# Designed miniproteins, single chains, continued (4), part 74

Each design is a single chain, and the fold is of that chain. pLDDT is the mean over its residues in the fold that is shown.

## One batch from the design tools (miniprotein)

Design m14548
Fold by ESMFold2-Fast:
Parts: sequence; structure tokens; C-alpha cells
Structure m14548 (fold): chain A 83 residues (1-83)
Amino acid sequence: GTAGKEMRELMARRYIDSAYQEALELIDQARQLRDTPEAQQLMQQALDLMDDAVRVARESSEDLYEYAERRRREIEQRIQEIQ
């Protein structure tokens, strides 16, 4: 591959993994604050992080896009379990 593509994919993967980890932490906090406006804000922040990760992944490769989309769906599922 080209150096530019390899660096973009590496950076995108790191961003996705970091966003997913932060989203999981926000969801865990939201679970403890269930039925509060603060819990709703944390859940929205988790989704926003995953939306950004999907956007970055889409510009990098199809495989990373599918990877980020699966992780976003996992966050959506965890949010539904809290509701």
C-alpha cells in the first residue's frame, strides 16, 4: 500500500478504538445515573463519539467502516438495555 493510506488506516483504527472505549465508559456511567437527564446526555455523547468514528472509518477503508458500524451498533444496543 501507499504510506498515506497505511497511516490513515492506522490513525482511523486508533481513533475508532479510543472512541469505542470512551463510549463504553460513558454508557457505564449512564447506567448508574439511569432515569436522569445526565444519563441521557452521556448516552448521546457515546453515540456522537461513535458517529465521528464511523465518519473517520468511512474515509479510510470499507473494512474499517464495517468495523466502526458494528461497534456503533453495540453502543446502541447497550443504550437500549439501559432504557
Scores: mean pLDDT 85

Design m14549
Fold by ESMFold2-Fast:
Structure m14549 (fold): chain A 69 residues (1-69)
Amino acid sequence: SVVDQLIAHVESLEDLPAEDKERLIALLREYKDDETVLRMAQELLDAKASALDLSVLLGVLEIKKSVLG
């Protein structure tokens, strides 16, 4: 899946902190069927997202979690 591919990409990055990787992967698994998250994941994979791009995604997903419960 697109989410599994993005999780593999996140795991491969050496310059993303371990705590950020763990939280991002947990949120990606939680929202694996969310249409907006799937679109963002595809865009990030196509762009070969940097650690900075993934830190921004983490912030977006944390906001999503806080708003939706």
Scores: mean pLDDT 85

Design m14550
Fold by ESMFold2-Fast:
Structure m14550 (fold): chain A 56 residues (1-56)
Amino acid sequence: MPPFMDAEDGFNALLAAGFSAEQAVAFLRREVERSDVSEEKKREHLAFLERQEAAL
């Protein structure tokens, strides 16, 4: 699998593409759960997305 995009970069890219913050968080959570990145990286990505969701 190619390197998983960083959650912050992915979130910003989805917003630039016209996604709402809620849609971007929901999409990226599914991608993180499906990814083969390390457990530590999954936690980092999910923590970032939780902070974005809490700011909504």
Scores: mean pLDDT 73

Design m14551
Fold by ESMFold2-Fast:
Structure m14551 (fold): chain A 69 residues (1-69)
Amino acid sequence: MEDEEKQKKINEIKERERKLVDEAHSLTQEADKAFARGEPEKALELARKAQSLYDEAIRGAPLEISKVK
């Protein structure tokens, strides 16, 4: 029997992880630009958010996928 719901859950986790990584990448680019423009406070905020997103994506996805299997 197909576990389409399980596959959907795994795909959702992967998509969420991908979105988080993509946003983190964008935020790091934005942070670099803000820092170059002389906006260190903005750059730090963006960098912190990027780090948080990477952490969430890396920690969340493997654990959730492991539980499905």
Scores: mean pLDDT 73

Design m14552
Fold by ESMFold2-Fast:
Structure m14552 (fold): chain A 71 residues (1-71)
Amino acid sequence: HMMQQMRAQMDQLMAQLDEAIRNRDAASAAAIVQQMMDIMDQMNVDDADRQAFYRRIAQIGVEQHRRNPVH
């Protein structure tokens, strides 16, 4: 079970993370990831769900690099 408020907060943080990556704001992106990790720790999320979450973050990073290649 995950509380609806906590789920909504995680969804909001995912949107903020995507925006920070698009803006190339590494400091904000790192802070958002840390906040998400803190929420997962509070919710006692299992390793499988944490791994799925990390894979999703990695996929967002790859997709952003593909759309905005290094010059």
Scores: mean pLDDT 69

Design m14553
Fold by ESMFold2-Fast:
Structure m14553 (fold): chain A 78 residues (1-78)
Amino acid sequence: SEIEREGEQVARDLEAGRLDPARLAEVFRRYIEEVLGKEFSSPEEAAEAVVEHMLKTSEASEEEVEKIKKELIEILKK
Protein backbone atom coordinates (compact mmCIF):
# COMPACT_ATOMS: atom_id res chain seq x y z
CA SER A 1 0.00 0.00 0.00
CA GLU A 2 2.84 2.40 0.78
CA ILE A 3 4.50 1.44 -2.50
CA GLU A 4 1.27 2.43 -4.28
CA ARG A 5 1.36 5.90 -2.74
CA GLU A 6 5.06 6.22 -3.49
CA GLY A 7 4.32 5.48 -7.16
CA GLU A 8 1.84 8.35 -7.31
CA GLN A 9 4.23 10.74 -5.55
CA VAL A 10 6.98 9.74 -7.96
CA ALA A 11 4.70 10.61 -10.89
CA ARG A 12 4.12 14.06 -9.39
CA ASP A 13 7.86 14.59 -8.94
CA LEU A 14 8.33 13.65 -12.59
CA GLU A 15 5.83 16.30 -13.68
CA ALA A 16 7.71 18.84 -11.55
CA GLY A 17 10.94 17.87 -13.34
CA ARG A 18 12.78 17.39 -10.04
CA LEU A 19 13.34 13.62 -9.90
CA ASP A 20 16.34 11.77 -11.33
CA PRO A 21 15.10 9.82 -14.40
CA ALA A 22 17.18 6.72 -13.60
CA ARG A 23 15.85 6.58 -10.04
CA LEU A 24 12.32 7.19 -11.31
CA ALA A 25 12.56 4.35 -13.82
CA GLU A 26 13.85 1.95 -11.16
CA VAL A 27 11.00 2.85 -8.78
CA PHE A 28 8.38 2.40 -11.51
CA ARG A 29 9.80 -0.98 -12.53
CA ARG A 30 9.68 -2.19 -8.92
CA TYR A 31 6.17 -0.82 -8.59
CA ILE A 32 5.01 -2.69 -11.69
CA GLU A 33 6.67 -5.92 -10.59
CA GLU A 34 5.63 -5.87 -6.93
CA VAL A 35 2.22 -4.19 -7.03
CA LEU A 36 0.83 -5.34 -10.38
CA GLY A 37 2.46 -8.77 -10.09
CA LYS A 38 3.43 -9.20 -13.73
CA GLU A 39 6.01 -8.24 -16.34
CA PHE A 40 5.08 -6.42 -19.52
CA SER A 41 6.61 -6.86 -22.96
CA SER A 42 6.08 -3.21 -23.95
CA PRO A 43 6.40 0.15 -22.16
CA GLU A 44 2.91 1.06 -23.37
CA GLU A 45 1.33 -1.96 -21.63
CA ALA A 46 3.23 -1.27 -18.43
CA ALA A 47 2.23 2.39 -18.44
CA GLU A 48 -1.41 1.50 -19.08
CA ALA A 49 -1.47 -0.93 -16.15
CA VAL A 50 0.16 1.58 -13.77
CA VAL A 51 -2.23 4.34 -14.85
CA GLU A 52 -5.28 2.08 -14.49
CA HIS A 53 -4.15 1.15 -10.98
CA MET A 54 -3.59 4.82 -10.11
CA LEU A 55 -7.12 5.67 -11.25
CA LYS A 56 -8.54 3.00 -8.93
CA THR A 57 -6.44 4.02 -5.91
CA SER A 58 -6.40 7.82 -6.41
CA GLU A 59 -8.68 10.66 -7.47
CA ALA A 60 -6.55 11.77 -10.42
CA SER A 61 -8.39 13.31 -13.37
CA GLU A 62 -8.39 11.71 -16.81
CA GLU A 63 -6.24 14.55 -18.17
CA GLU A 64 -3.64 14.10 -15.42
CA VAL A 65 -3.69 10.35 -15.98
CA GLU A 66 -3.00 10.76 -19.72
CA LYS A 67 -0.11 13.13 -18.99
CA ILE A 68 1.40 10.74 -16.44
CA LYS A 69 0.97 7.82 -18.85
CA LYS A 70 2.87 9.67 -21.59
CA GLU A 71 5.73 10.54 -19.23
CA LEU A 72 5.86 6.99 -17.87
CA ILE A 73 6.08 5.51 -21.37
CA GLU A 74 9.05 7.77 -22.11
CA ILE A 75 10.82 6.65 -18.93
CA LEU A 76 10.18 2.95 -19.53
CA LYS A 77 11.38 3.21 -23.16
CA LYS A 78 14.73 4.64 -22.06
Scores: mean pLDDT 63

Design m14554
Fold by ESMFold2-Fast:
Structure m14554 (fold): chain A 86 residues (1-86)
Amino acid sequence: MFEEWKEKVDKVSELQKRAIKLLLEATKDAPNEYVPLAVAAMLSIAAADLETARALAEELAERGVISEETLEEIMALIDEMEKRLA
């Protein structure tokens, strides 16, 4: 049913926007070498490729580009998106 899909997309879209905004704010002052990684993470979130988004967010944290607090917040948003898409 189109209406069911639209409701799920509307709820997920809001979470996607929040996660992308967090990544943009967290990475705005990052070295240029990390720009492709940050962009890939944002694109994965926008595409609802949640497994890739998790992996890329973890890599950003491991490289010190985003804080552990920012990683935890992004992962919580991805978890909520996954629950709503199930």
Scores: mean pLDDT 81

Design m14555
Fold by ESMFold2-Fast:
Structure m14555 (fold): chain A 74 residues (1-74)
Amino acid sequence: PPPPAPVRLTLEEVKDGKVIKTEWTTTDLAELQAAARRVAELQKEGKPVRLSIELPPDVTPEQARAVRAALEAA
């Protein structure tokens, strides 16, 4: 099977009136799902938080479906 696709995550938060931007890369779909779920919870609380997700340009259809399934499950 192909190796898991590395996904680039960018989290933007507002703390003390400043935008804090955190970027990292993960191949762990559980980590991706947990991050998306946490951001959704914070947004429901009215917190100004955004999560951006970037797939590699050579991602396979199978890898892309796995990432989307993880996000939908969050």
Scores: mean pLDDT 77

Design m14556
Fold by ESMFold2-Fast:
Structure m14556 (fold): chain A 106 residues (1-106)
Amino acid sequence: SGAEKAEEYARKAGLKYGPEGAARAAYYAGLGAGKGAKEGGGASSYAAAYTAGVGGETGALIAGNKEKAAEEAGIGARAAAGAGEVGGGEKGEKYGAEGAKKGEEE
């Protein structure tokens, strides 16, 4: 459910704030999930979580409209939280969701 929450927060950021908000949420989801993965013991999962977050950020920024930006950021944020869970268990997933929420809140 943390991956679902990360996706939801990133989508909400995109719908409220456009591509920049969506990109911010995805980026912070990647940072949060990566931190959780490292604390849970998985340096390889840090790289995967960060890459997924950056992918969502990039997809959001190049999107033609806020709906597409929200979709791309949501995909990246969900993937980041999932990668964090693989390396850091619930901690990776939780920190991914918290990162996405922080991005939505600014």
Scores: mean pLDDT 82

Design m14557
Fold by ESMFold2-Fast:
Structure m14557 (fold): chain A 72 residues (1-72)
Amino acid sequence: MTRDDIIAQLSELHNVSPATVERGVALVEKRGPKTYSYEQAQQMDDELLSGKVSEDGLHMLGQTAVRMLEQA
């Protein structure tokens, strides 16, 4: 999968723009990786799906994209 494919897939899955996914990736590049608990990840995923884009939610989304890119 290409970078664009991963960004498009996450954009569709979380109902956010591709630019929002790219912002998440940039946030991971700036701050580095962070470990989230299952409960934190679930809460942030629920917030993204409801249309609430938090900075922590962006960072988590970016970490998912980076992980998928590393496996491609």
Scores: mean pLDDT 76

Design m14558
Fold by ESMFold2-Fast:
Structure m14558 (fold): chain A 70 residues (1-70)
Amino acid sequence: MLITELLGRVAGNNIKIKPGEVYTTLVVGKDAEGRTIVVRTEISSDGKVLEVSTSVVSEEEAKKLLEEVK
């Protein structure tokens, strides 16, 4: 599965794309223990993955992160 396809399918994602730049996507979910997790992915305009990071955050912090990606 292409990352661009995956990002378009996850509710709560914000995607900011600029020509010739990278775009950052945030995926918000819950783990098996009920903790809110955020997966941040940086992708180049040609679809190459540059960075992937996963963080455990509060629900309030996850909402703030989604606003920052806009």
Scores: mean pLDDT 59

Design m14559
Fold by ESMFold2-Fast:
Structure m14559 (fold): chain A 58 residues (1-58)
Amino acid sequence: MKEDILVAAGVADGVPLEEFRRAAEKAVNGEMSPRDALLEAGASETTANLAVKLVEEA
């Protein structure tokens, strides 16, 4: 559910779907910080901040 929301936001930002999905999965699994993973994948600050919020609401 949260991963799907992040993927949708990343696609809107023009981030490659496969890289975004992998970054989001790593963040959810605790392998990287959500913000850093998404920014590295090319997501906007808005999408990266959304990821942090969604992970904190977990």
Scores: mean pLDDT 68

Design m14560
Fold by ESMFold2-Fast:
Structure m14560 (fold): chain A 66 residues (1-66)
Amino acid sequence: SELEEKARKYLEDFRARLAQATTPEEMRAILREGAEYAKELFKENPDLAQRFLDELTRLANEHAAA
């Protein structure tokens, strides 16, 4: 679906931006943007929003563990 493709593109963008983040402030800004997108996504498709949030959390944890 269009919504699923949009969410996938957002995740790819967030992954790239997290890889470039060098400060906690940069990480927080990226995660805040992701959370705002997820809030909007919940109104249209709660299951997709939860999957998006789970994947964003996984990416953030992988970055923090490096």
Scores: mean pLDDT 79

Design m14561
Fold by ESMFold2-Fast:
Structure m14561 (fold): chain A 60 residues (1-60)
Amino acid sequence: EEELRRKAVAIYLAEGSKTTLESLMEATGVSRSTLYKHFKSLEEIKEEALRFLDEEFLPR
């Protein structure tokens, strides 16, 4: 659900390039299968995090 997405994005923003699928699983406490049900790939989490970063630094 949305809460899992928020956690994943927050972890990526905190760790940056150090973020891995394993780190996300460990921090969120969910399985790989569950994570993939909410995201198509790690790339999707990255893109969402980048959009959030853009919004925070620049309007829109």
Scores: mean pLDDT 70

Design m14562
Fold by ESMFold2-Fast:
Structure m14562 (fold): chain A 89 residues (1-89)
Amino acid sequence: MVQVQVQQLPKASVLTATFTFEGPEGTYNATLQLYVKYPGRSMELLASQQLPPLQARKDKSGRYVVTVTGTFQSSSDGDLYAVATLRAA
């Protein structure tokens, strides 16, 4: 199964995005991408990060979660979006 989450980021030179996914116990592959959107234009990919394999862990409520976090640098003057894609390994 593939899970995708999108988060709009504030306009800053250093951008940290953190995503929490719920899923069964296991190992997952994650990709983080930074996009920019200008009015009247398609979204443009600025950066892509392939993360090391991530292990699902129980949270305080006993649910298995995968936390995906990454940091980007950008000076783009458009709306910035981080996209996290999670796949079972």
Scores: mean pLDDT 82

Design m14563
Fold by ESMFold2-Fast:
Structure m14563 (fold): chain A 87 residues (1-87)
Amino acid sequence: MTLEFTVKDDADLEAFKAAFEAAVAANVGARVTVTLTNEKTGETIVGEFVPQSAAEAALYARLLAAEVRRMMEETKAPIKVTVTITP
């Protein structure tokens, strides 16, 4: 399963956070790979984890939303987020 988002404002960020939390919570125990790319600078951050609970899904959603916000605020550029969930 692959989800793609382009986050350019706060509304996109909230939509991403909600969709990410829901998808990850529905796939507890699956491997989740997240790639954050700043379309202006080419800055790329990759993270991988296996959520053990819905609470961890919520925590990861909050942490990733904060990182996306940081990248957006530094350059005022869209951040492409790719989420791959492997069973």
Scores: mean pLDDT 85

Design m14564
Fold by ESMFold2-Fast:
Structure m14564 (fold): chain A 73 residues (1-73)
Amino acid sequence: DPRGLEIRQRQLERQREFEKTPKGQAAALFSRLLNEGHTPEEAIERASEIDEEWAEELRERLREQERAEEELR
């Protein structure tokens, strides 16, 4: 689906712009560390060295995700 590919491409372009920011750099490091087999806690701690606000937001989002999964049972 060409439209789906276009949306994906625009998301990637926005992600590249975002990774130029401290938040984007922290997010990229977090994803990389998880891909390398580090624990989520270790990845968040290392990302917090770049952007503490983003790392704290991610912790809260993960807690919300767990809560939503519990609500779904």
Scores: mean pLDDT 74

Design m14565
Fold by ESMFold2-Fast:
Structure m14565 (fold): chain A 81 residues (1-81)
Amino acid sequence: MKKVLESEDLEELAKKIAEEAKDQHVQAVVTVISDEGSYTKTVTLPSGTTAEQVKAVLEEVASKTPGKVLKYVVELTPIAP
């Protein structure tokens, strides 16, 4: 089932996403919202993806987003059990 997570805390969000990918492959649609716009990236997280690896993905998407980051929105869809 799809799950949507929103947070301003990058580390907390990364941990929650890693927990969803613990036992299954997950497709993550990452949207960073700033005061100047938004940037969206879709990434596949293999089962066992760590919070540190998720944090790196979120930081990469944020680096591509112009302006001051306001929040992160991530839509998670399981690909395989």
Scores: mean pLDDT 81

Design m14566
Fold by ESMFold2-Fast:
Structure m14566 (fold): chain A 111 residues (1-111)
Amino acid sequence: SAALAQGKALLESSFGEVISLEELRALAARALAYLRSQGVPEAAIAAVEAALQELLDYVEKNKIPVSEGAAIQALATLAAAALRAAGHDDREERLRLVQGLLQALGAVEAL
């Protein structure tokens, strides 16, 4: 998908502190848990999960160095695309979900 290609490009352009593959998997699991907690339909969750698995497989197979910020942006990009594909046409609700996702993944100050 175009969103998956964008996610891969974001990871490949990453700079800064590198996270482990285990930390990347934990961020992906946290993203899915957050979306489920917000009542996102399972069809959209399944699409996000499939895209995240492809991204994780890409990183592991190609030994892509990933920063936490790049990982969070890639995960948010894939989640936003999956929400649109699932018919979340309310832009304000979609932005709220993405903002909450960024907070859950640590991209925004939670203090």
Scores: mean pLDDT 75

Design m14567
Fold by ESMFold2-Fast:
Structure m14567 (fold): chain A 91 residues (1-91)
Amino acid sequence: SAAARARALALLEEADRLTKEAAEAIKEGNYEEAVKKLEEAAELVQRLLADDEAVAALAEALGTTAEEVREGLRRALAELEKQKAAAEEKL
C-alpha cells in the first residue's frame, strides 16, 4: 500500500540521517554520540525488517522480492554494528 511504502521510506530516511550524523560526530571525535546515533539507526532498520507489509511495499516499489529487501536490510544492520564496534573501540 501507499501507506506501507511511506512508512518504509520514512524509516530508511531517518536511519540515513542518523548514520550521517554519526559520521559527523566521528569527525568531531565525539565517539559516544556516534555510538548512540548508530544504535538508533540500527533500531529503525530492525523496525522496518519486522514490518512485513512495509518490506513487501518497498520490494514492489524497487521491482525486487521481499526476501532480497530483507537480505539488504540485514546487510545494512551488520554494517551499522561494525561501525558502532569501531566507534566503541575509540572510547
Scores: mean pLDDT 90

Design m14568
Fold by ESMFold2-Fast:
Structure m14568 (fold): chain A 79 residues (1-79)
Amino acid sequence: SESLFQQISSRFTGGGRAVVGSVLSKETVTVEDLREAAKLSPNRSTRLALLEAAEELEKRGLDTVSSSEAARLILEAMK
């Protein structure tokens, strides 16, 4: 939803926002997309949120989810 993506935009700044925004611009997001985005992330908090989202997908037995579901998982992973 617009509210969900707005929350993400407000939580990330600079390079972190660019990396997360790039991943979420796809219609579908894979575990590999999240792990690669984590490697490119400029700060630890962004990196950990992306890795936690990837781990949750693997735990659910999913290789791919919608960008909206990926956004929700990233927000849930953020401290």
Scores: mean pLDDT 78

Design m14569
Fold by ESMFold2-Fast:
Structure m14569 (fold): chain A 120 residues (1-120)
Amino acid sequence: SKIEELRKKMVELIEKYTEEFRKLVEELLAKLDEETKEKVQKLAKELEKLAEELKENILNNKLSVEEGKELIDKMLDIAKEIAEIAYKEGLKELALKILELGVETAGELYNLLLEIEELE
């Protein structure tokens, strides 16, 4: 039951992250030229696909710590790349929000993942 509660927290955190991330990316896309917009859209879709894979692995009881860490790290790397694009376009506040959301979420997911490992 404690492991189930932690998995539920991870899923809720991923869903909250995906919603907040989409809002920030939508704000960013409205301010970009078409070429840069296409690049950011591709990166955002890749991040959302990784988030869905992580969520499915949790829901299907197929979460390994190493695989979970890899997915979290890949998501954070994409968020950092999008934040760098925003920063270069002069959208510094959006860049910081995207980066901070990514870093904070990755840290929280990693802590939950480690707590689950300690209980197994």
Scores: mean pLDDT 89

Design m14570
Fold by ESMFold2-Fast:
Structure m14570 (fold): chain A 79 residues (1-79)
Amino acid sequence: MPQATMEELLAFAREQVAAGEEVAMAAAASADDPSVVEIAVVARSEEALRAALPEVEEAAKEALAAGFKGVRIRREVMA
């Protein structure tokens, strides 16, 4: 799994939504603690974000099942 900071993942996801996606999710092992997975999800609207939550939850479960010790999730709606 690649390594990234939460800010790098948020920047990537924001760029995808700005380019036309309704929602973007990016995940990577944390650059400061590789035992943790960081998941960033950015949506165009609250409705798009809510629709994406089951996929975010599944990604978090898969990370824990793969042996990661924790998951950090940041959710954002573009204003």
Scores: mean pLDDT 83

Design m14571
Fold by ESMFold2-Fast:
Structure m14571 (fold): chain A 79 residues (1-79)
Amino acid sequence: MSPAEVILEEFEKRVKELLDKARQGEPVEVILERLKELLAETLKRLNADTSISPRQKTLVLARALALASELLLELRKLE
């Protein structure tokens, strides 16, 4: 599995965990702060890995943003 795929799979798993916590009653403000931290961590990891091409970094970020957007839409339905 490529380093880019590992980073994306870890991001997707953590986003699903955040959605589950929100559904269990964790405040939206706490979930949003955790999502911001997760996005910053993911960007830092992508930038640190010189084996990942600029194109692959862009594709991972685009998919991460799509997953984050889906989480935001689900959070809007809860509050």
Scores: mean pLDDT 83

Design m14572
Fold by ESMFold2-Fast:
Structure m14572 (fold): chain A 92 residues (1-92)
Amino acid sequence: MAESRAVALLSGLVLEMATSADKEGMLAAAEELEKSGLPEMEEAAKMLRKAAENGPNPILLAAGEKPISAEEARELAREVAKEVLELLEKAK
């Protein structure tokens, strides 16, 4: 149960970054997730790094919206990482 919630939170973060962050933001979020050392967070970070390699976010470009800052992306990733760590810890 906790693992499913952790995966849902991480998937939500990846989707949020893909729709709101540019390359710099996605890389900042990936770096923050990698600090945890957990396999689930490392996989989410890998997805973010692959998304960043695809170049500018096409949804943001089409909408004409400004991407969130790298610092804001890092803060969002940090909050999600904290929630995931707490969920997995409670499952022990």
Scores: mean pLDDT 75

Design m14573
Fold by ESMFold2-Fast:
Structure m14573 (fold): chain A 60 residues (1-60)
Amino acid sequence: NLEEIKKKVLEALEKRDPSLLEGTGLPFVRMAVSNGLLTKEDVEAAKSKKGLEGIALLKF
């Protein structure tokens, strides 16, 4: 479920805790979170998008 994955990614970004992404199969997102490549603005933009578009904003 893409929306479920999106929720986990947003939570990991807000907490800056990549371990919350364990088992999601999104290594690029975990790397982006741990390296601080995603900002609060990116998180807010992703929250406003739905489905694949929201997840795409969280992939590097």
Scores: mean pLDDT 57

Design m14574
Fold by ESMFold2-Fast:
Parts: sequence; structure tokens; C-alpha cells
Structure m14574 (fold): chain A 80 residues (1-80)
Amino acid sequence: SDSDVDGLLSRADDLIDQAQRALDQGRYDEAMRLTDRALDLGIEALSKATTPEQRDRALGLIDRALDIRHRVTDAMRERE
């Protein structure tokens, strides 16, 4: 349903914002956990999307989550 998809998209967006803040604060484990959860919700929203707008938003959220995850992984590799 639209309500279910919109709920998934909103929760994924919130988790992405939280992951970005965690990354900015050097909380890499938390940022990775939040990003993984956001990715799961984005993929679920994509699978349930009934409109082009919902699909495009879900794809955008997935791309953002993958970008943050990549940045977290790179930061963790460089941390002594």
C-alpha cells in the first residue's frame, strides 16, 4: 500500500540522516549499522513501489545508503 511504501521511504531517509551524522562523528560501527538498515528498507520499498515516484525515491535512497556505506568503509580502513 502507499502508506506502507511511504513509511519505509521515510524510515530509510531518517536512518540515512542518522548514518551521516554518525559518520561525521567518527562512530563508524553505528554509521555502518544504520546504513545497512537504511539499505534494507530502501530495497523493501523498491520491491513494493507502485508508482514511478516511489521507485525513483527508493533508488535514490539506496544510492545514498551505498555512498555512505562506502565512505564509512573507507574511513574505517584508514583508521589507526
Scores: mean pLDDT 86

Design m14575
Fold by ESMFold2-Fast:
Structure m14575 (fold): chain A 65 residues (1-65)
Amino acid sequence: SVEDEIRKEREIIQEVFDSLAQRVSSQLLAEGDPDRAAHFEKLLDKFKEDVVEVTERYIKRKARR
């Protein structure tokens, strides 16, 4: 169903961005740059929200006749 597709895509997007945020943040923290790590996490979270919104809108539009 459309709802199932939206949920599945949202979960995948969340996992991908969370994984990226953790990986990049951990690397920057290890390099002694916590401010950059925090800034990068905020940017990735913002991009994640945008991708989720666009993807959900696209799926809903595609499902309509």
Scores: mean pLDDT 80

Design m14576
Fold by ESMFold2-Fast:
Structure m14576 (fold): chain A 87 residues (1-87)
Amino acid sequence: MYEEAMEKAVEYGKKAAEAAEKGDAEGAKKYSDLAKKYGEEAGRAGEKEGDGSRSSGGRLLGVAGASDGWAAGLKAGNEEAARAAGS
C-alpha cells in the first residue's frame, strides 16, 4: 500500500539520519538505501492507484511529487554521508 511504503520510507529515513548524525556512514547508507527503495515503491503505488498513468499529472502530482522529493532528498543525504566518510 502506498501509505505503508511511505511510512517505512520515513522510518528508515529517520534511522539513516540518526546514523549520519553519529558519523556512521555505513549505517546511514544502508538505511538510506532501504528508505529510497520504499520511497520508490510508494511513488509507484501512488501513480498506479490513481489511474494507472499520470492522467495529465493532476491528482497524484502533489503526492507523487512528495515521494520523488523524498527519494531525491535521501540521495543527496546519502551523497553527503559518503563524502564525509570518504574525505
Scores: mean pLDDT 60

Design m14577
Fold by ESMFold2-Fast:
Structure m14577 (fold): chain A 92 residues (1-92)
Amino acid sequence: MMEAQKKGFEAGLEAAKAGKSLAEMGELMIEAAPDDEISVAFGRYLRGEISAEYVAEVLKSRFPEHSLEELVEGVEKAKASLERASANPAAL
């Protein structure tokens, strides 16, 4: 992953571990990596502002070799992983 993208996703994972909502995870990802278009798009997706298809189109610009269907699946799996982490917070 790119450095800025790693920073954004790390912020999202830490928020999930703290039991934060998807909307709060998305907000924290945007705050952590405001200059990374992928982190901003994914953060907005977690906040319910945009679709997984829109995030996939942003990803398509960086990964043209992948189909939109593959990118949508990846985006949805990433959200599901954060939801699972938030359901079982490791905040001890």
Scores: mean pLDDT 77

Design m14578
Fold by ESMFold2-Fast:
Structure m14578 (fold): chain A 104 residues (1-104)
Amino acid sequence: STLKDLSEKHNVKIFAPDRLKKPLEDEGFTVVDSIEELKKSPVPIAVVDAEKYKGLGAELRLKHAIPLIVFDPNKTIKVRDSGAVQIVSSLDELYTTLYTLLSK
């Protein structure tokens, strides 16, 4: 409920892997399939799987300056850069991170 209200208030769009699309939409987020659609939002956020962190994730963060969350339930990422990306290991951590980003 609170996440839905924040998503609507800020016109948030999220780029996310297909497996996270329904969980995020159930929380009231708009999930998009392209960087072009994502950049139409005043508050774009990208979520990528751990294996895409160095490829797609780096492109989203460095080239497009989009806030990046890495979904890493198996804790495969060995090096963490504090402040550069947020790394989450569960849906609950993902929702907490989204709440923190949007409640400013």
Scores: mean pLDDT 80

Design m14579
Fold by ESMFold2-Fast:
Structure m14579 (fold): chain A 67 residues (1-67)
Amino acid sequence: MIKIEKEIFKKLTADGEEVTVEVITITTEDGKTTKVILILEAPSELAKKRKKAQEEAYKEELEELKK
């Protein structure tokens, strides 16, 4: 059985933009832990660009979660 824990918090970018992110921690029965970071709110164009960059960075983790 997979254990899923979700945390929501606000994060400041280097440019001072505030974004709301959700961190999903998934732990399998084998003790493997994977974290996925999702941007829930993108208040500016700078935040949208960072959302795309984070999505690409965590794409590999998402592939492991599908298995």
Scores: mean pLDDT 69

Design m14580
Fold by ESMFold2-Fast:
Structure m14580 (fold): chain A 72 residues (1-72)
Amino acid sequence: SLSTAPSDVDVPYLSEIQRRIALMLRIIGNAFDLSLLSGAPVSVRISVDTPIADLVAQERALIAQIAALAAA
């Protein structure tokens, strides 16, 4: 089964991982959109070790780049 029973004392850490995964998926989606608009490969640095602030900054940068290309 793909289901796990949470019995760990580090429940806040698990919630943080879930938040990171959600943000990572947003970054991947924006990078894909940027790649389609620019016609060029887009590189992003995302991992479980990347600070959430850096992930947010990357998402914002990708959105800004997409807006700039869409307006050009």
Scores: mean pLDDT 72

Design m14581
Fold by ESMFold2-Fast:
Structure m14581 (fold): chain A 65 residues (1-65)
Amino acid sequence: SHMNEKLNAEINKIIEEMAKKVQELFSEMETANEEERDVLAKKIQELQKEAGKKIAALREEAIAS
């Protein structure tokens, strides 16, 4: 349905945005020292958690409406 297509598009947008940011951080890690890599790894973990929460919220809203 159009509603499911819209939901999937929103989820895909979140995944693509997260993937782009994660790729940028992995590129930074290639030239980073150990301390900087620890900070970048935490940023990657936080981006993944944030994306997961947004996707979960969108799915819950779609079911509740």
Scores: mean pLDDT 85

Design m14582
Fold by ESMFold2-Fast:
Structure m14582 (fold): chain A 90 residues (1-90)
Amino acid sequence: MWPDDVAQRLKSYLLAYLGAVQNKDYRGAVDYLEKAVEILEEEKDAEGLYSLSVLAQMVANGARRNGDEEAAKRAEELARRALELAKKIS
């Protein structure tokens, strides 16, 4: 079971990520997902890291469709990193 403060920090970053996506701020969305990946890596949550890899891929697709190739590349790299971390934990 995660400490309550860790769960609250993760929730705060995921809510910020959702707000960034709604505002088409794909760079901000990637920044918040990077913070969430850091938390899940520290907690050794392979399933959570896998889920974040999927969210990062969705951000990459959205960013590319909206012409933000830099954010798309960052999101694709984050998706790969999250998946690799999930494999190392599991």
Scores: mean pLDDT 85

Design m14583
Fold by ESMFold2-Fast:
Structure m14583 (fold): chain A 70 residues (1-70)
Amino acid sequence: SRLAQFVAYAAQGGAAFRAGDYRTAAAYYEKALEALGSPHADVLRSLAEAYARLGDHERAAALRAEADRA
């Protein structure tokens, strides 16, 4: 199911983030959101943190604002 795919991608993103691989974390969090097809506040915040760690503070701020509306 799309929900199972979302959960799997979000878990992979979290594992990559804990390993310090922020590029891979961002890619998996984006795949999670695509699989879900709708905003998800926690994953959007995690994606924002990954982009902040990559130095993309503007994208991180935009994603946090999106999470606050989710």
Scores: mean pLDDT 90

